# Designed miniproteins, single chains, continued (2): the designs that were tried, part 94

Each design is a single chain, and the fold is of that chain. pLDDT is the mean over its residues in the fold that is shown.

## One batch from the design tools (miniprotein)

Design m7462
Fold by ESMFold2-Fast:
Structure m7462 (fold): chain A 89 residues (1-89)
Amino acid sequence: SEADKLTEEGSILAAQGKYDEAIELFEKALELDPKNSAAWYNLGVAYANKKEYDKAIEAYKKALELDPNNEVAKLNLEKAEKALAEAKA
């Protein structure tokens, strides 16, 4: 689908450290398909790399609501929650 293509393009940009551009593509993917669990997960990864842990947590939670068996999303959610707690300490 077009949403899947945008999600893949965004993930390539994120791998290059282009997190703002990646986020724009993931948000566009979610406009086309708000149930795209991969786009929610990748949006969370991009926000976590920007240290926007509150936004990362919300995106990971959405990914897990749509795909509860995504073990990587669950692990990254736990890491983001820990990072947010440490930042508030």
Scores: mean pLDDT 89

Design m7463
Fold by ESMFold2-Fast:
Structure m7463 (fold): chain A 76 residues (1-76)
Amino acid sequence: MEARRLYEEAVELAREAVRAAEAGDLEKAEELLRRAEELARKAAELAKEAGDEELLEEGLRRVSEEVRRLGEVLEK
């Protein structure tokens, strides 16, 4: 439960980072991405401790997708 909530929050922050980058606010985008990465890392540790491999895989997949979108915006 806790790890899932942290992953959901990390995904939301990563989406906000994409929106900030699209608006040209690269400093805000970097800050939001760093926060998203920190929450995702904490969620991964909690999922590992709980033995929830499915949540770990799904969480990494969701966060990686948003980070990929941010990378595409930043390389434009």
Scores: mean pLDDT 78

Design m7464
Fold by ESMFold2-Fast:
Structure m7464 (fold): chain A 62 residues (1-62)
Amino acid sequence: SNLEKAIELGKEGGRAFKEGDYEKAIELYEEAAKTAASDPAGAWLAQLFEKEKEIVEKEKKE
């Protein structure tokens, strides 16, 4: 399902973030948010991944 795919992309984004690959983490969280948003029940999950992306973007600037 789109929700399962979004969760998998989000997990990959989290791994990239922990590894210090901020650019990859941002791309993966953006894909996860878009994938979640395409599901009728995914609005909350899309918001979560958008917030995660913002956190990574802030860390990249530090």
Scores: mean pLDDT 85

Design m7465
Fold by ESMFold2-Fast:
Structure m7465 (fold): chain A 51 residues (1-51)
Amino acid sequence: SEELQRIIRYTAEVLDLIGNIFDAEIAGDEAAKEKYEQELKALQEQRRKAE
C-alpha cells in the first residue's frame, strides 16, 4: 500500500538521521549533531502535518 511505502521511507530517513547524530556525537562535532537533531525534528513535524 502507499501508506506502507510512506512508513518505509520515513523509517529509513529517521534511521539515517539517528546514525548521523550518533556519528557526530562520537566525533565531538556539536554543530553537526545540532544540525541533524533539527533535521530529525523537521522530518517528524513534516510527517505529522502530512497526516
Scores: mean pLDDT 82

Design m7466
Fold by ESMFold2-Fast:
Structure m7466 (fold): chain A 117 residues (1-117)
Amino acid sequence: SIADELLAEFAAEAAAAVDYALANDEPYDAVVTQLAGLFALALRRYSEATGIELEVEIDLEGDTIRVTIRVAEEHKEEVEEFARRLVAVLSAELARYAAAKGLPNPRVELRIEVVPA
C-alpha cells in the first residue's frame, strides 16, 4: 500500500539522518529538527498520495516532541494508524540517538483532532 511505501521511505530517511548525526557528532537539537521535518514530509506525501487534507503542527519542547494532526472525521482512523506507525519509527530512532549520546529518552506525543464539519 502507499502507506507501507511511505512508512518504509520515512524509516530509511530517519535511520540515515541518525547515522549521519552519530558519525558527525551532530547536537540533539539539530537531529530532532531534522527528524521532525522528515516526519512532516511523510505526512505531506501521504496527504498528496491519498487526497486526504491534513493540518500538521509539531512543537519541540526540550525532550518532548508534540505532534498535532487535524483531519476530517471520516479519515481520522486511517490517518491515526499511519501517524502512529510514523511515531513508532521516530521514537525508535530518537531513542537510538539518545542512547548513543547518554541522553534521556525523548518523548513523542501524538494528538489527532477532528476538524468540524
Scores: mean pLDDT 90

Design m7467
Fold by ESMFold2-Fast:
Formats: structure tokens, sequence, C-alpha cells
Structure m7467 (fold): chain A 81 residues (1-81)
């Protein structure tokens, strides 16, 4: 189990990452930072779900990688201002 949960978390990370990049490109720094904080929240949730055995280590690592990649995209967009 846990695949459907992990897949939903990855989709949410991708959507938040896209919104954060769009906010950064528009110069809305506050909104971009808000989206980055939401991504950190999902990272913490993925770690907790792995400890609870609700998702596998591989599923948690996939979510954590998606968060890392999304945060990197937001940071890059912010630096290009």
Amino acid sequence: GGKELADRMIKEVEDIGKEGVEAAKKGDISKAIGHALRLIGIELDARLLREQGKISEEQADAVLKAVKDALARIMKALKEQ
C-alpha cells in the first residue's frame, strides 16, 4: 500500500512547485516563499508517513526528491529576478 498516497503527494508537490515558480517570476516573493514552506510541510509529512509504515522507503524518497527538485526550481526563479 501507500503508492496512491505517495503519487498524490508528488502531484501536489508538482502543482505547488509550478505555482511557486509562477509567483517568483511575477516578483511575488512573499507568495513564492509561502509555496516553498508548503513544500517543506510535505517533506515532513513524507518522513512521518515512512516512520509510521504508511508508505515505503522508496515511496518516501520519491516524494522527498520531488520536494527537493521543486524547491530548487523556485530558488532558481527567485535568483533570476
Scores: mean pLDDT 89

Design m7468
Fold by ESMFold2-Fast:
Structure m7468 (fold): chain A 62 residues (1-62)
Amino acid sequence: LTPEQKELMEFAKKLWDAVDAGDEEKARSILEEARKRFTDPRLQAALDQLEAWVRDEIARRK
């Protein structure tokens, strides 16, 4: 894994933990921070997928 991919995986883990805890504010904060950190189009696509998953999962668990 590249350093950028490893860092993205760390953000994904934090997102997973926030979603599992039901913390929507924290999940949004983490996504916003990741968007600012990663500007590469391929990583942005991965973030788009994570954002969609977070949105759907939080809505489902409410």
Scores: mean pLDDT 78

Design m7469
Fold by ESMFold2-Fast:
Structure m7469 (fold): chain A 119 residues (1-119)
Amino acid sequence: SGVDELLERVAAILRAAGFSEEDIALYLRLLRGEASDEEVRALVRSVYAVPLERLEAIVAALGALAAAVPAALRPWAELVVATFDALLQAKRDNLPEEEVVEQLRLLAAAGRRVLAALE
């Protein structure tokens, strides 16, 4: 599916940024709306260990990807960008973990609704 191809391209961007296969799998579950609350908390802690320059590079690469995808996938690709941008802003502002977890849960719920509309 176009969603699976997009997720493979997202995984390639995260891998190029130095993320582990275990972390990549967690991010892909979050983007599918399949991550548990414990997995979302683990992702927030993981991202706070990532240098800002690396997160900025990821957001830029995902933005370029979102601009290049077919129109039908673009709303979901934009939510993928919004998810990583939220993580970047949270790290810049040193936001509390629980606030970031809630933002990611709302974005994941929106992503699941957009994915359901594509089927």
Scores: mean pLDDT 84

Design m7470
Fold by ESMFold2-Fast:
Structure m7470 (fold): chain A 81 residues (1-81)
Amino acid sequence: MKVLEEAEKLIEESRELLKRGDKEEAGELAVRAAMLALTLVNDPTKGIGLLLRAIGHYLDGDAEGALRSAEELLKLAKKHL
């Protein structure tokens, strides 16, 4: 439960950073949220794919893409909670 709350908080902080134009920090928090969400996923194959997408977007400088992938991974984690 605490891990879920932490992942949700990181997603919210990432969104606020994006609104402020702090894209690099927003992308870092999105990847961190995705890593936490992966620990809650019952299907590791699907979870790993979404985590790799989040990391790929972050490395490409696409913080918005990293956040979207992290949000998808968190939704996948919540589906089985």
Scores: mean pLDDT 84

Design m7471
Fold by ESMFold2-Fast:
Structure m7471 (fold): chain A 114 residues (1-114)
Amino acid sequence: MKEEAIEIVRQARDRLREVIKEFAEKYGIPDEVRDRLLALVDGFADEAIEAVKNYSLEEAIERFKELAQRLMEAVRATLRAAGVPDEVIDELMARLQSIVDEALNKLEELKKKE
């Protein structure tokens, strides 16, 4: 169970990183800003994996939700500070939220299996 939950988080991290890289290339986001966003995703994933290792799956899912909210807020703040237009930010945020929601659904299904 814990190994499967860790794999879900790792897959979400990899998908989030791919979307950010694609978005940065498409909109000409500076490498410094891109790398900061990738570091935020890596930090989110590392903390979520530690939650899976140290807590019950139920508690790890609640921590994942909290960490995901913090990630979304940090990504938006970073892009806004870099002068990215709100319309462009909203496009990225929708794609990132979709990946987070898919990972959360997989974790919830894993919880139902005990």
Scores: mean pLDDT 89

Design m7473
Fold by ESMFold2-Fast:
Structure m7473 (fold): chain A 70 residues (1-70)
Amino acid sequence: SKKEEYRKKLLEAFDKAAETLQKRVDEINEKLEKGEISEEEAYRELVQAFVDEMNALDKEIEKIKKEIEK
């Protein structure tokens, strides 16, 4: 059904967003541990990563909705 397909695609989108965000967090933490960025810079990059991935997830959800509603 369209409902089952929609839920499956939403779950896949959430999983992908979580994985991508985790990789970005890991990269920021590695830079911080190496002294390549300050704590203030790490905080800004973490906030930006969160905002970017939330925006990407919102766009993916809208795309999934449009594909299912066709």
Scores: mean pLDDT 84

Design m7474
Fold by ESMFold2-Fast:
Structure m7474 (fold): chain A 80 residues (1-80)
Amino acid sequence: SVPSDEQIDAAVDRLLALPREELEELARATEEEVARRTDLSPLEREAARAVIEALRAAAAGDAEAAREHLRRAAELVLAA
């Protein structure tokens, strides 16, 4: 099942609690890891991209964008 709005909101709140620098570093490290992986399907790569965009949105303090990107990531993972 797709994560509930409550679960997505809780995840966004956890991301917003992290220092900006940690979120930016996590996004960079995730992007580098995805670039190294040769075993990811197209849907898994799109899901990873959505997670990276959610981390960057949270670093910018944009809770709404972070929420939408996390929801998209969840939908892509369920389609994979």
Scores: mean pLDDT 84

Design m7475
Fold by ESMFold2-Fast:
Structure m7475 (fold): chain A 81 residues (1-81)
Amino acid sequence: MVDELVNKGNSYFSKGDYEKAIEYYRKALELDPNNTEAIYNLALAYIKQGRFEEAEELVDKLEELGHETVAAKLRKQIAAA
């Protein structure tokens, strides 16, 4: 169920449909709020849309969950955008 929603989000993301990708990643996080893949990919989709404040909130959540390396990678992408 959660994996299916993440996979749909990934499909839309790969096609450049970031609005649809965000929709499906958010649905995945409603079922599993700590799903690291969904949080990471949602943050990337927000970065692609220039929604940096929403991306930073997800980076903070990844740090809170102990994923400091992944969070640092996202911070670099925000700084480069």
Scores: mean pLDDT 86

Design m7476
Fold by ESMFold2-Fast:
Structure m7476 (fold): chain A 70 residues (1-70)
Amino acid sequence: MLPTEEQLSEASRRLSKELGISEQEARRLVTATAELRSAGYSDEEIAKALGISVSTVSRIIRILEELGAI
């Protein structure tokens, strides 16, 4: 199940603060991570697809899990 708009907005705001990136970039990463995770890709595959570290993928997944989004 894909996250709600409210969950994506909250996750994006939280990730933006944690990584020091824009909310727009955080929203892109959060949305793409949620979609790829839903499609069954591993954290390593998501990291390669998005050009980010596995640790960043793990942070995004943790935030989404805390929000009940995944």
Scores: mean pLDDT 85

Design m7477
Fold by ESMFold2-Fast:
Structure m7477 (fold): chain A 83 residues (1-83)
Amino acid sequence: HHHMTEEEKKAILFTAYALRAIGEIIDGYIKAKQTGDLSYIDEGYKKAVEILEEAYRKGYITKEQYERFKKDLEKAVESLKKE
């Protein structure tokens, strides 16, 4: 039987949720490029934030990590809209 520490388990879960959040933004960006509708990027950001809020509610990330990641994603979204 394999037993992970709570810290290791939280790190893996944070990584998984972070990748899911990034994936939603990438999906929105691809749709925006295909359709010419930038609102898909906003939809991706909204879904990404919801994924991060779930991770925070479950205790997988700290409040500081949640706020930092949210701001980083917001900046990324603004950059993508300028492309």
Scores: mean pLDDT 82

Design m7478
Fold by ESMFold2-Fast:
Structure m7478 (fold): chain A 56 residues (1-56)
Amino acid sequence: SDSKIEQAEQLREEAKLLFEKAAEYTAIDSSKGQELMEQAVKLKEEAEKLLKEAEE
């Protein structure tokens, strides 16, 4: 349970960094910015799933 919570926290932190990079890249490379945004969303969803599983 603890390892899942720790993994979820790491994924949330990585998602935040990717959201920031996506915003920066959107101004210079719209395609790259969109890819980074999609990766950030996926990491956030994985983190939420792990947190839900950790409650069980």
Scores: mean pLDDT 82

Design m7479
Fold by ESMFold2-Fast:
Formats: sequence, structure tokens, C-alpha cells
Structure m7479 (fold): chain A 95 residues (1-95)
Amino acid sequence: SMEDETIAKLKELREKIEKEPLDKVTIHLPSGASVETARAASDTLVAAAKAGVKEIHLYVGPGLSPEAARELARGIAEALKLNPDTKITLSTTPE
């Protein structure tokens, strides 16, 4: 499914971040992303901050539930707490 593919891609990105330094990371959350997908994105944000990634661009589709939004906000807050120098840019997508 698209959700399983998204979670798998986020896990792959997280593993890549943990193995090699990246200057910039882009994360895409599809429209209606589940709490599980938002949690995977948050784990990736935290991993990027720990690895010293300088720029993170987060694209969020419409229809995020309050629970998924809370998971995402938690990940953003934790990432910034771990690395205050990380620039996180949040963009919404029209789909």
C-alpha cells in the first residue's frame, strides 16, 4: 500500500542519515497520513537532528488528523531541542 511504501521510505531515509552525514533532508507526508506514518516521519526528523543535518524540508499533505499532527509536532520539537541550529521548513501541499 502507499502507506506501507511511505513508512518504508522513511525508515530507509532514517538508516541513510544514521550511516552518512547529509546537509539537507526532505520528508514528504501524503494527504491523510496516519499516526504511524507521522511517527515514522518524527523518528526521521529526530535522527536527522542527531546526525547534525542543517536543513530539513517537511512537506505535509492535507487531512492530517489531530493525533497525527501531535506526533509530527512532537518530532519537530524534539529535533529542535536536540539540535537548535537545524533549520526546519514546513510546507503544505494542495493535494
Scores: mean pLDDT 82

Design m7480
Fold by ESMFold2-Fast:
Structure m7480 (fold): chain A 65 residues (1-65)
Amino acid sequence: SEQVERDRQAADDLFNQSLEYIRAKDYRRAASLLTASVLLYISIDDVEKAKKVIEEFKKAEKEVA
């Protein structure tokens, strides 16, 4: 549905913002944005995407640390 596609795009945008905050070493804001993204993916029943963005976030955090 149109609503699910909008929610998915919003989740993608939140995740991309979380990665930018990792690059800025603002881990608190990055984690908050990731949490919002994950919850939004779960709300549209996209558990696979939720798992993938958590894995990608952990990789990005490790690369900057």
Scores: mean pLDDT 85

Design m7481
Fold by ESMFold2-Fast:
Structure m7481 (fold): chain A 69 residues (1-69)
Amino acid sequence: MSKEEVEKALKKTVESLEKALKENKDNPEAAQLYYDIAVHEIKKIGEEYDKEAAEKAIKEAREVYEKVK
């Protein structure tokens, strides 16, 4: 993956998480599951391509989770 493709994939993962959290506001168990899946996907991308970009995306995912939950 190019650096731009990695950044785009990470951003898409965070955006997908925000959408899933908004659709599942009344289901805290589902919200936790979507957050865990998103963090796992971001970490996997970080291990293979770009750890710094992944760490930034994890922080964004956490902020989205705290904001929507």
Scores: mean pLDDT 80

Design m7482
Fold by ESMFold2-Fast:
Structure m7482 (fold): chain A 99 residues (1-99)
Amino acid sequence: GMMVKKAEELLEIIRTSKDPEEIRKALEKLIELVKQTSDERVLRIALEAVRIALKSKDKEVLEIALKLTMTILQKSEDHDLILEAIGLALRAIGELLDL
């Protein structure tokens, strides 16, 4: 679907960009996509984007990655995806505390 394609395009930006501002904007767009859907494929793409973003040392990127993770938790009904998102939220908090 169109939402899956948009999510994949945003994931590619997050994966390839070295600019924290570009990564931040892509994460914010993923939050809006996740809010509009319960499609598990979009939620899984967004979760992969979080994993990549958590490697950042930029505070704003980490804060938005945490917000995206919390949005995924609110939309997901999949037990395994919920557990993985909880783990990533805790990791994001740890990374923010280490700044």
Scores: mean pLDDT 87

Design m7483
Fold by ESMFold2-Fast:
Parts: sequence; C-alpha cells; structure tokens
Structure m7483 (fold): chain A 57 residues (1-57)
Amino acid sequence: MIIEVQRLVDPSNEKEREEAIEQAMKELGADRVLKVELRPSDNESGKELLIITLEKE
C-alpha cells in the first residue's frame, strides 16, 4: 500500500523535516519511505508543504 502524507515544515530547518518524516512513518506503521518532496504553500508562516510518500506492505 502506498500512502501520501502532507506536513507543513520550515524549509530552512532540516531537523524539522526529518522529525516530520519519522513521525509520519511511526503514526502510519509504514515500512519505508519512497519519496519526499517540498512544495510551496500559501500560508503566512513561510512554511512549505512536505509531501511524504510511504510504503506499507
């Protein structure tokens, strides 16, 4: 099963991105990360949309 998760993160904070990925994997019980993408977001905080594609067997 492929699962896509979206999180708002600070693009300048690498640790926040890593923690968001780890949290998503833990919450969904995913077996591995297939892809991670960062896209612009229309929010006032200057955060960007982190799109995490996960696989669960």
Scores: mean pLDDT 78

Design m7484
Fold by ESMFold2-Fast:
Structure m7484 (fold): chain A 99 residues (1-99)
Amino acid sequence: APAPVVSEPRVTKISDNAAIVSVTIENVQSLDEALEAVAKAFGARLLRRSEPVEVGDMIVVTAELEGELPALGKPARLTVVLFYDPATRRVTAVGFAEA
């Protein structure tokens, strides 16, 4: 199966301690693979996630991640919302990082 294709993660620094983060990943075969791929894209570890909720044709999950963001230069906690589309095998994640 083709490996996940990661767009360049976007990190917009708001302050020395906070950033907006986003990434889009293609060729994701499942929600669990989406969560793993998003965590890896941010160089972070998955701490916890919500139960998945169906919103239209999308599966939506909120996740808490922990990792060191180069833009902040220190360990940060990320709260991200994942929008997974099983039909296109694409996940988009957007959220906030706080250090």
Scores: mean pLDDT 85

Design m7485
Fold by ESMFold2-Fast:
Parts: sequence; C-alpha cells; structure tokens
Structure m7485 (fold): chain A 109 residues (1-109)
Amino acid sequence: SLEEEIVELVAEALRNALKRRGLTPPSDKELREIARDLVIQAEVTRALELIMRVLGMPEERIEAHRQRRFDEIVEWLLSRLPGLTREEARKIVELVYNRDLEGLRKLAE
C-alpha cells in the first residue's frame, strides 16, 4: 500500500539522518514503529483540516493550526530520536504530510 511505502521510506530516511551524524540508529522495528506513528499523526492533521473546512473555518486559521500541529509532531519526533536535527525532523514531517514520495526517496538514499 502507499502507506506502507511511506513508512519504509520514512524509516530509512530517519536511519540515514542518524548515520550521517555518526549515531547508532534504533532497530529497524523501532524505526518502522516511529515512522508509522508519524504517518498517523500527519493523516490525523489532514483529517482535522477537512473537518475545519467543512465547518467554514477561514484558511488563515487552518494554516495556523497546521503549523502548531507540525511543531508538536517535530517535538515528538525529536523526543523519540534525540540525534535528529530540528531541520531534518521538520523536513520529514512536511514530506510525510504532503505524501511526497520523491522527496522521501531522496532522503532515503
């Protein structure tokens, strides 16, 4: 499935980010669990935005909510993987939210 492909690419991107810093990454199982939780959080954010639009919320307020959600997800990801930089964490969160397979593949290389 698309979701499983994203999970695998995110897990590999996280592993490669930590390895580039000379850090020992967690097990593949743990990285996949973190990646899956990240995908779920991104999809929940998208679902909440759809509800906000249906309820007639202004796009400015929806964008502000998205940025708060991204900040929360980044802090969560950094708490799970302390060796990851804030910039790397934010980039991965944005790519997952946008379902950007090409961007994720580049980070997984």
Scores: mean pLDDT 90

Design m7486
Fold by ESMFold2-Fast:
Structure m7486 (fold): chain A 71 residues (1-71)
Amino acid sequence: SREEVDRLVERARRLIDEARASTDPSRKILLLAEVGVIAMHLAVQARLTGDPYVEEAFRRIQAELEEVAAA
């Protein structure tokens, strides 16, 4: 559902914000790994539903994950 997708996006954003604020490399890796699991779940949902809303949510979280991982 859209509510489920929104909750996954909010969870991923909280984890990304925590990863950005973290000075501990080990904690950062674990937080980003959890975001990766959420991104994978969104990708599966996007493929199964064909819903552009879910696909856009996936692309956004994937892009933010890649940005933080590169920093």
Scores: mean pLDDT 86

Design m7487
Fold by ESMFold2-Fast:
Structure m7487 (fold): chain A 69 residues (1-69)
Amino acid sequence: MEIDLSGINKLSQQLKDQGNTKLSDKILKQGQQHAQLAEQASRDGDWDSFYQHVQNFMDVYQQAKQEAS
């Protein structure tokens, strides 16, 4: 299973459009990292780690939404 990065990518673009390139880059990096770790855990059958990384990804997404508003 792959985590859909479209939401993080859209929020990152909104932050760049606002001139906040540093936060945009941070959000992309953190979102991609947690998505990759979740995907790896899914492939390894480590569902506890998978759900933890999915939650961390969602936390990054919610923070990005707040900052982009």
Scores: mean pLDDT 79

Design m7488
Fold by ESMFold2-Fast:
Order: C-alpha cells, then sequence, then structure tokens
Structure m7488 (fold): chain A 61 residues (1-61)
C-alpha cells in the first residue's frame, strides 16, 4: 500500500498489458470521472492522479 498516495483498489485485473500513451491518458480520464461522480475529486486527489499518469505517459513515450 502507498503511504502518501491514494491506495490502489483491486479491479479484477492482475495482468496489465503495455498501454500506449493514448490508452494511459484514457485511463486517467475514466478514473477522474469516477471520482468526480463520487464527489471525491479534490484538487489534491486530481494532482496526485495527474502526476502518476504523467509518469506513465512519460515512460510509454
Amino acid sequence: AAAPAVPEVPNGGKITPPLSEEEVRERLEKIMKTLEDAGLLTPEVRANLEAAFELQVEKAK
């Protein structure tokens, strides 16, 4: 478990295929929308998610 970050939830998928930068970006959008719908999308949570996915996009390129 991560200490300074939002904990990862098991979503029924242990195998994560290599995603393109486009797919990583779409994943971020979906997660952010889910949090917004739940009323949990604070600036802090958004910044943490964006930072994590920017790292994934950077790795993909």
Scores: mean pLDDT 68

Design m7489
Fold by ESMFold2-Fast:
Structure m7489 (fold): chain A 60 residues (1-60)
Amino acid sequence: EEVFTLAPKLFDPDPEVRREAAQRLAELGGELARNTLRVILHSPSATPEQRAAIEEALAR
């Protein structure tokens, strides 16, 4: 799936949707996907739950 369809799902109120979106972005790979995850992970406005989902997906 394309980064532009997955990125907004990282902000979904459903934790299952956020987790799946982070995992799919990590699996997709590439510069845009990696930069998107990195920016959100290091953003001060990101929630702890959003950061945890991204960290878990990247650890795989």
Scores: mean pLDDT 73

Design m7490
Fold by ESMFold2-Fast:
Structure m7490 (fold): chain A 74 residues (1-74)
Amino acid sequence: MTSLSFVALSPGNAVAEMAQMAKKLGFPVHVLVEYKGETRVDATFDDVDALIQHGLELVKKGVLKAGDVITVSR
C-alpha cells in the first residue's frame, strides 16, 4: 500500500495536488481530508474526472481550507 500526504495551501491547490498525487499512484485511489483531528472526507475515486468534480464541489461548499491535511492512497 502506498500513500502520499500534503497540507493544502489553498482550496484550489488542494484539488490540483490531489489530482496530481492520484495520477502518480494510479487509480483507484482513496482520499482522506482531516480537519482539527477529525476525518471530514473519506472517499474512493476510480478516475481523475470524478476526483476533480468532487473536489470542486467541496471548494464551492467551503469545505476545503488552507491547512487541511489531505492523504491520497492506493
Scores: mean pLDDT 80

Design m7491
Fold by ESMFold2-Fast:
Structure m7491 (fold): chain A 85 residues (1-85)
Amino acid sequence: MLDEALRSLVDQVINGGGFITRLQAIGILEVAGVSREEARRTIDELGLGDRLTTDQVLEVLARLLGVSKSTLSRRFNEIMKERAK
């Protein structure tokens, strides 16, 4: 689930020119196994608006899944490099 969520994030970043909409971010979190309500609440708690950076989405994933942001960032970058080929 987490790897699929990171792949979805990469695809949306590439298509969105480096940013993710709030609705897209919620969808990525749902793929990671987070409920829509938890995703929305956490985005609101972090003061994030309708447009999120990749770093902000990784922060939300790290917080909700109890995974290191550095680990998620490293995996995200690996998938980005794979997609660039």
Scores: mean pLDDT 80

Design m7492
Fold by ESMFold2-Fast:
Structure m7492 (fold): chain A 87 residues (1-87)
Amino acid sequence: MAEELREQFKKLLEEASKLIKEGDKAKEEGNIEEAKKYYQKALETLKKALELADQAIAIEPSFDMDIERAMLRMQISVTKLAIKNLE
């Protein structure tokens, strides 16, 4: 059901947000390898969220989901850049 996919999507966004926060903390502490691992996990989580958003939109189109999906694509790009900047 689309509502179940949207609930899973929001949970994955919450998990990704937590992972990004942990990555940022590790980076501030100078632990570059730990920061990289957290950002990589966040990226994988965001990509899974994108798949769920695509499935939910295909079942029930929604302006709110279209906006959240667009923001998610931007967040994926930012997270990729954060990882690259640690190299």
Scores: mean pLDDT 85

Design m7493
Fold by ESMFold2-Fast:
Order: structure tokens, then sequence, then C-alpha cells
Structure m7493 (fold): chain A 69 residues (1-69)
């Protein structure tokens, strides 16, 4: 079980490069997993939706934790 503590305000406070990195990571993970939610969240994060950024990070964290465990 993983606790995820990133908030929409944290994502909104990121640099443009930081938000782009979240979107890029979500797109890469969508291609790897085939999860359509990650593609939608990547597009919304790139467009500046901080809530989508939080959800993308949470899903990426869950996938990473599952692969590394």
Amino acid sequence: AAAFEVTPADVAALSPEGRAAIADAARALAAETGDPRLRELAERTAAGDPRAGVEALRLAYEYAAARLA
C-alpha cells in the first residue's frame, strides 16, 4: 500500500518543465501499459490541469511501485 500526498496546488506550483515532465512520463507509461486514462491525464496535465497532474502522478507511482516490488 502506497500513500500519495501530492496535491493539485503542488502540481500548479511546478515550473512549465516540471509539468511537461509529468505529462511526458504519463504518455510513456500509457504506451507501455495501454492504459487510456494515462493518455487523457497526460493531455490534460500538459494543458495546465493540476488535478489531472496529481492523478497522473498517482497512477505512475502505483505502476512504478508494482513493478519494483
Scores: mean pLDDT 75

Design m7494
Fold by ESMFold2-Fast:
Structure m7494 (fold): chain A 59 residues (1-59)
Amino acid sequence: MEFAERVREEIERLLEEARRLRELGKKTNDPKLIEQADKLEKEAEILRRLFEKYVLPLL
């Protein structure tokens, strides 16, 4: 359970950084910032999916 909480915290941090970069990218019309935001969001989603796959076999 604590391990799951740590993973959730990391996902949250990645999403927070992604949100910041996406906002900046939209404001400055910088596709590199949008790309970085997409990358971080994808990393967060992968972590979430890995956690779901880890839990699903137990259900």
Scores: mean pLDDT 77

Design m7495
Fold by ESMFold2-Fast:
Structure m7495 (fold): chain A 76 residues (1-76)
Amino acid sequence: AKEAEELLKKGGELLTQAAIAKLQGDEKKAAELEKKARELFEKALSLKPPLEVLEKVNEEEMKKMKEEVEEAKKKL
């Protein structure tokens, strides 16, 4: 459970960074970050976490992504 949650959070953080990289026009960096995020998500899912854990982490990461992307837009 703990390991899967940590991997899902790290994957979400990388997806947020990928979204910011796309806003900057750095498609190569975004692709690398998305690839790393996918690898982390695949590893987390292989641990078969409960659905409640997946839902909780998804909600938390979506909130973080919205906040980080809005901050990045102000700086671009």
Scores: mean pLDDT 77

Design m7496
Fold by ESMFold2-Fast:
Structure m7496 (fold): chain A 94 residues (1-94)
Amino acid sequence: NKEKLEEAFKLAEEMKKKGEKLEDILWKLAEKYRNNSVPIWTGQVLRLIGLALQEALEKYKGDLEKVKEYFKPKAEEITAKVKALEEERKKEEE
């Protein structure tokens, strides 16, 4: 949910302070979540986040504040989609 996106942006800001490019930060975040045995739906969320972040980074050339403003509505949409998929999956398990 919202906490995972906030954590991702927090880690991105921390890595940017260490001199890493935002595109490299995005890839490291995706790898970190994959390697830590996160549920399959989290992998789907990170993929959608990755696409939205790449689009924003290309448009705003690494301006993190503008990226956040562009990303906010997309983050809400992504969260809603993941929640709907999780609810459908629970119905099939019944």
Scores: mean pLDDT 59

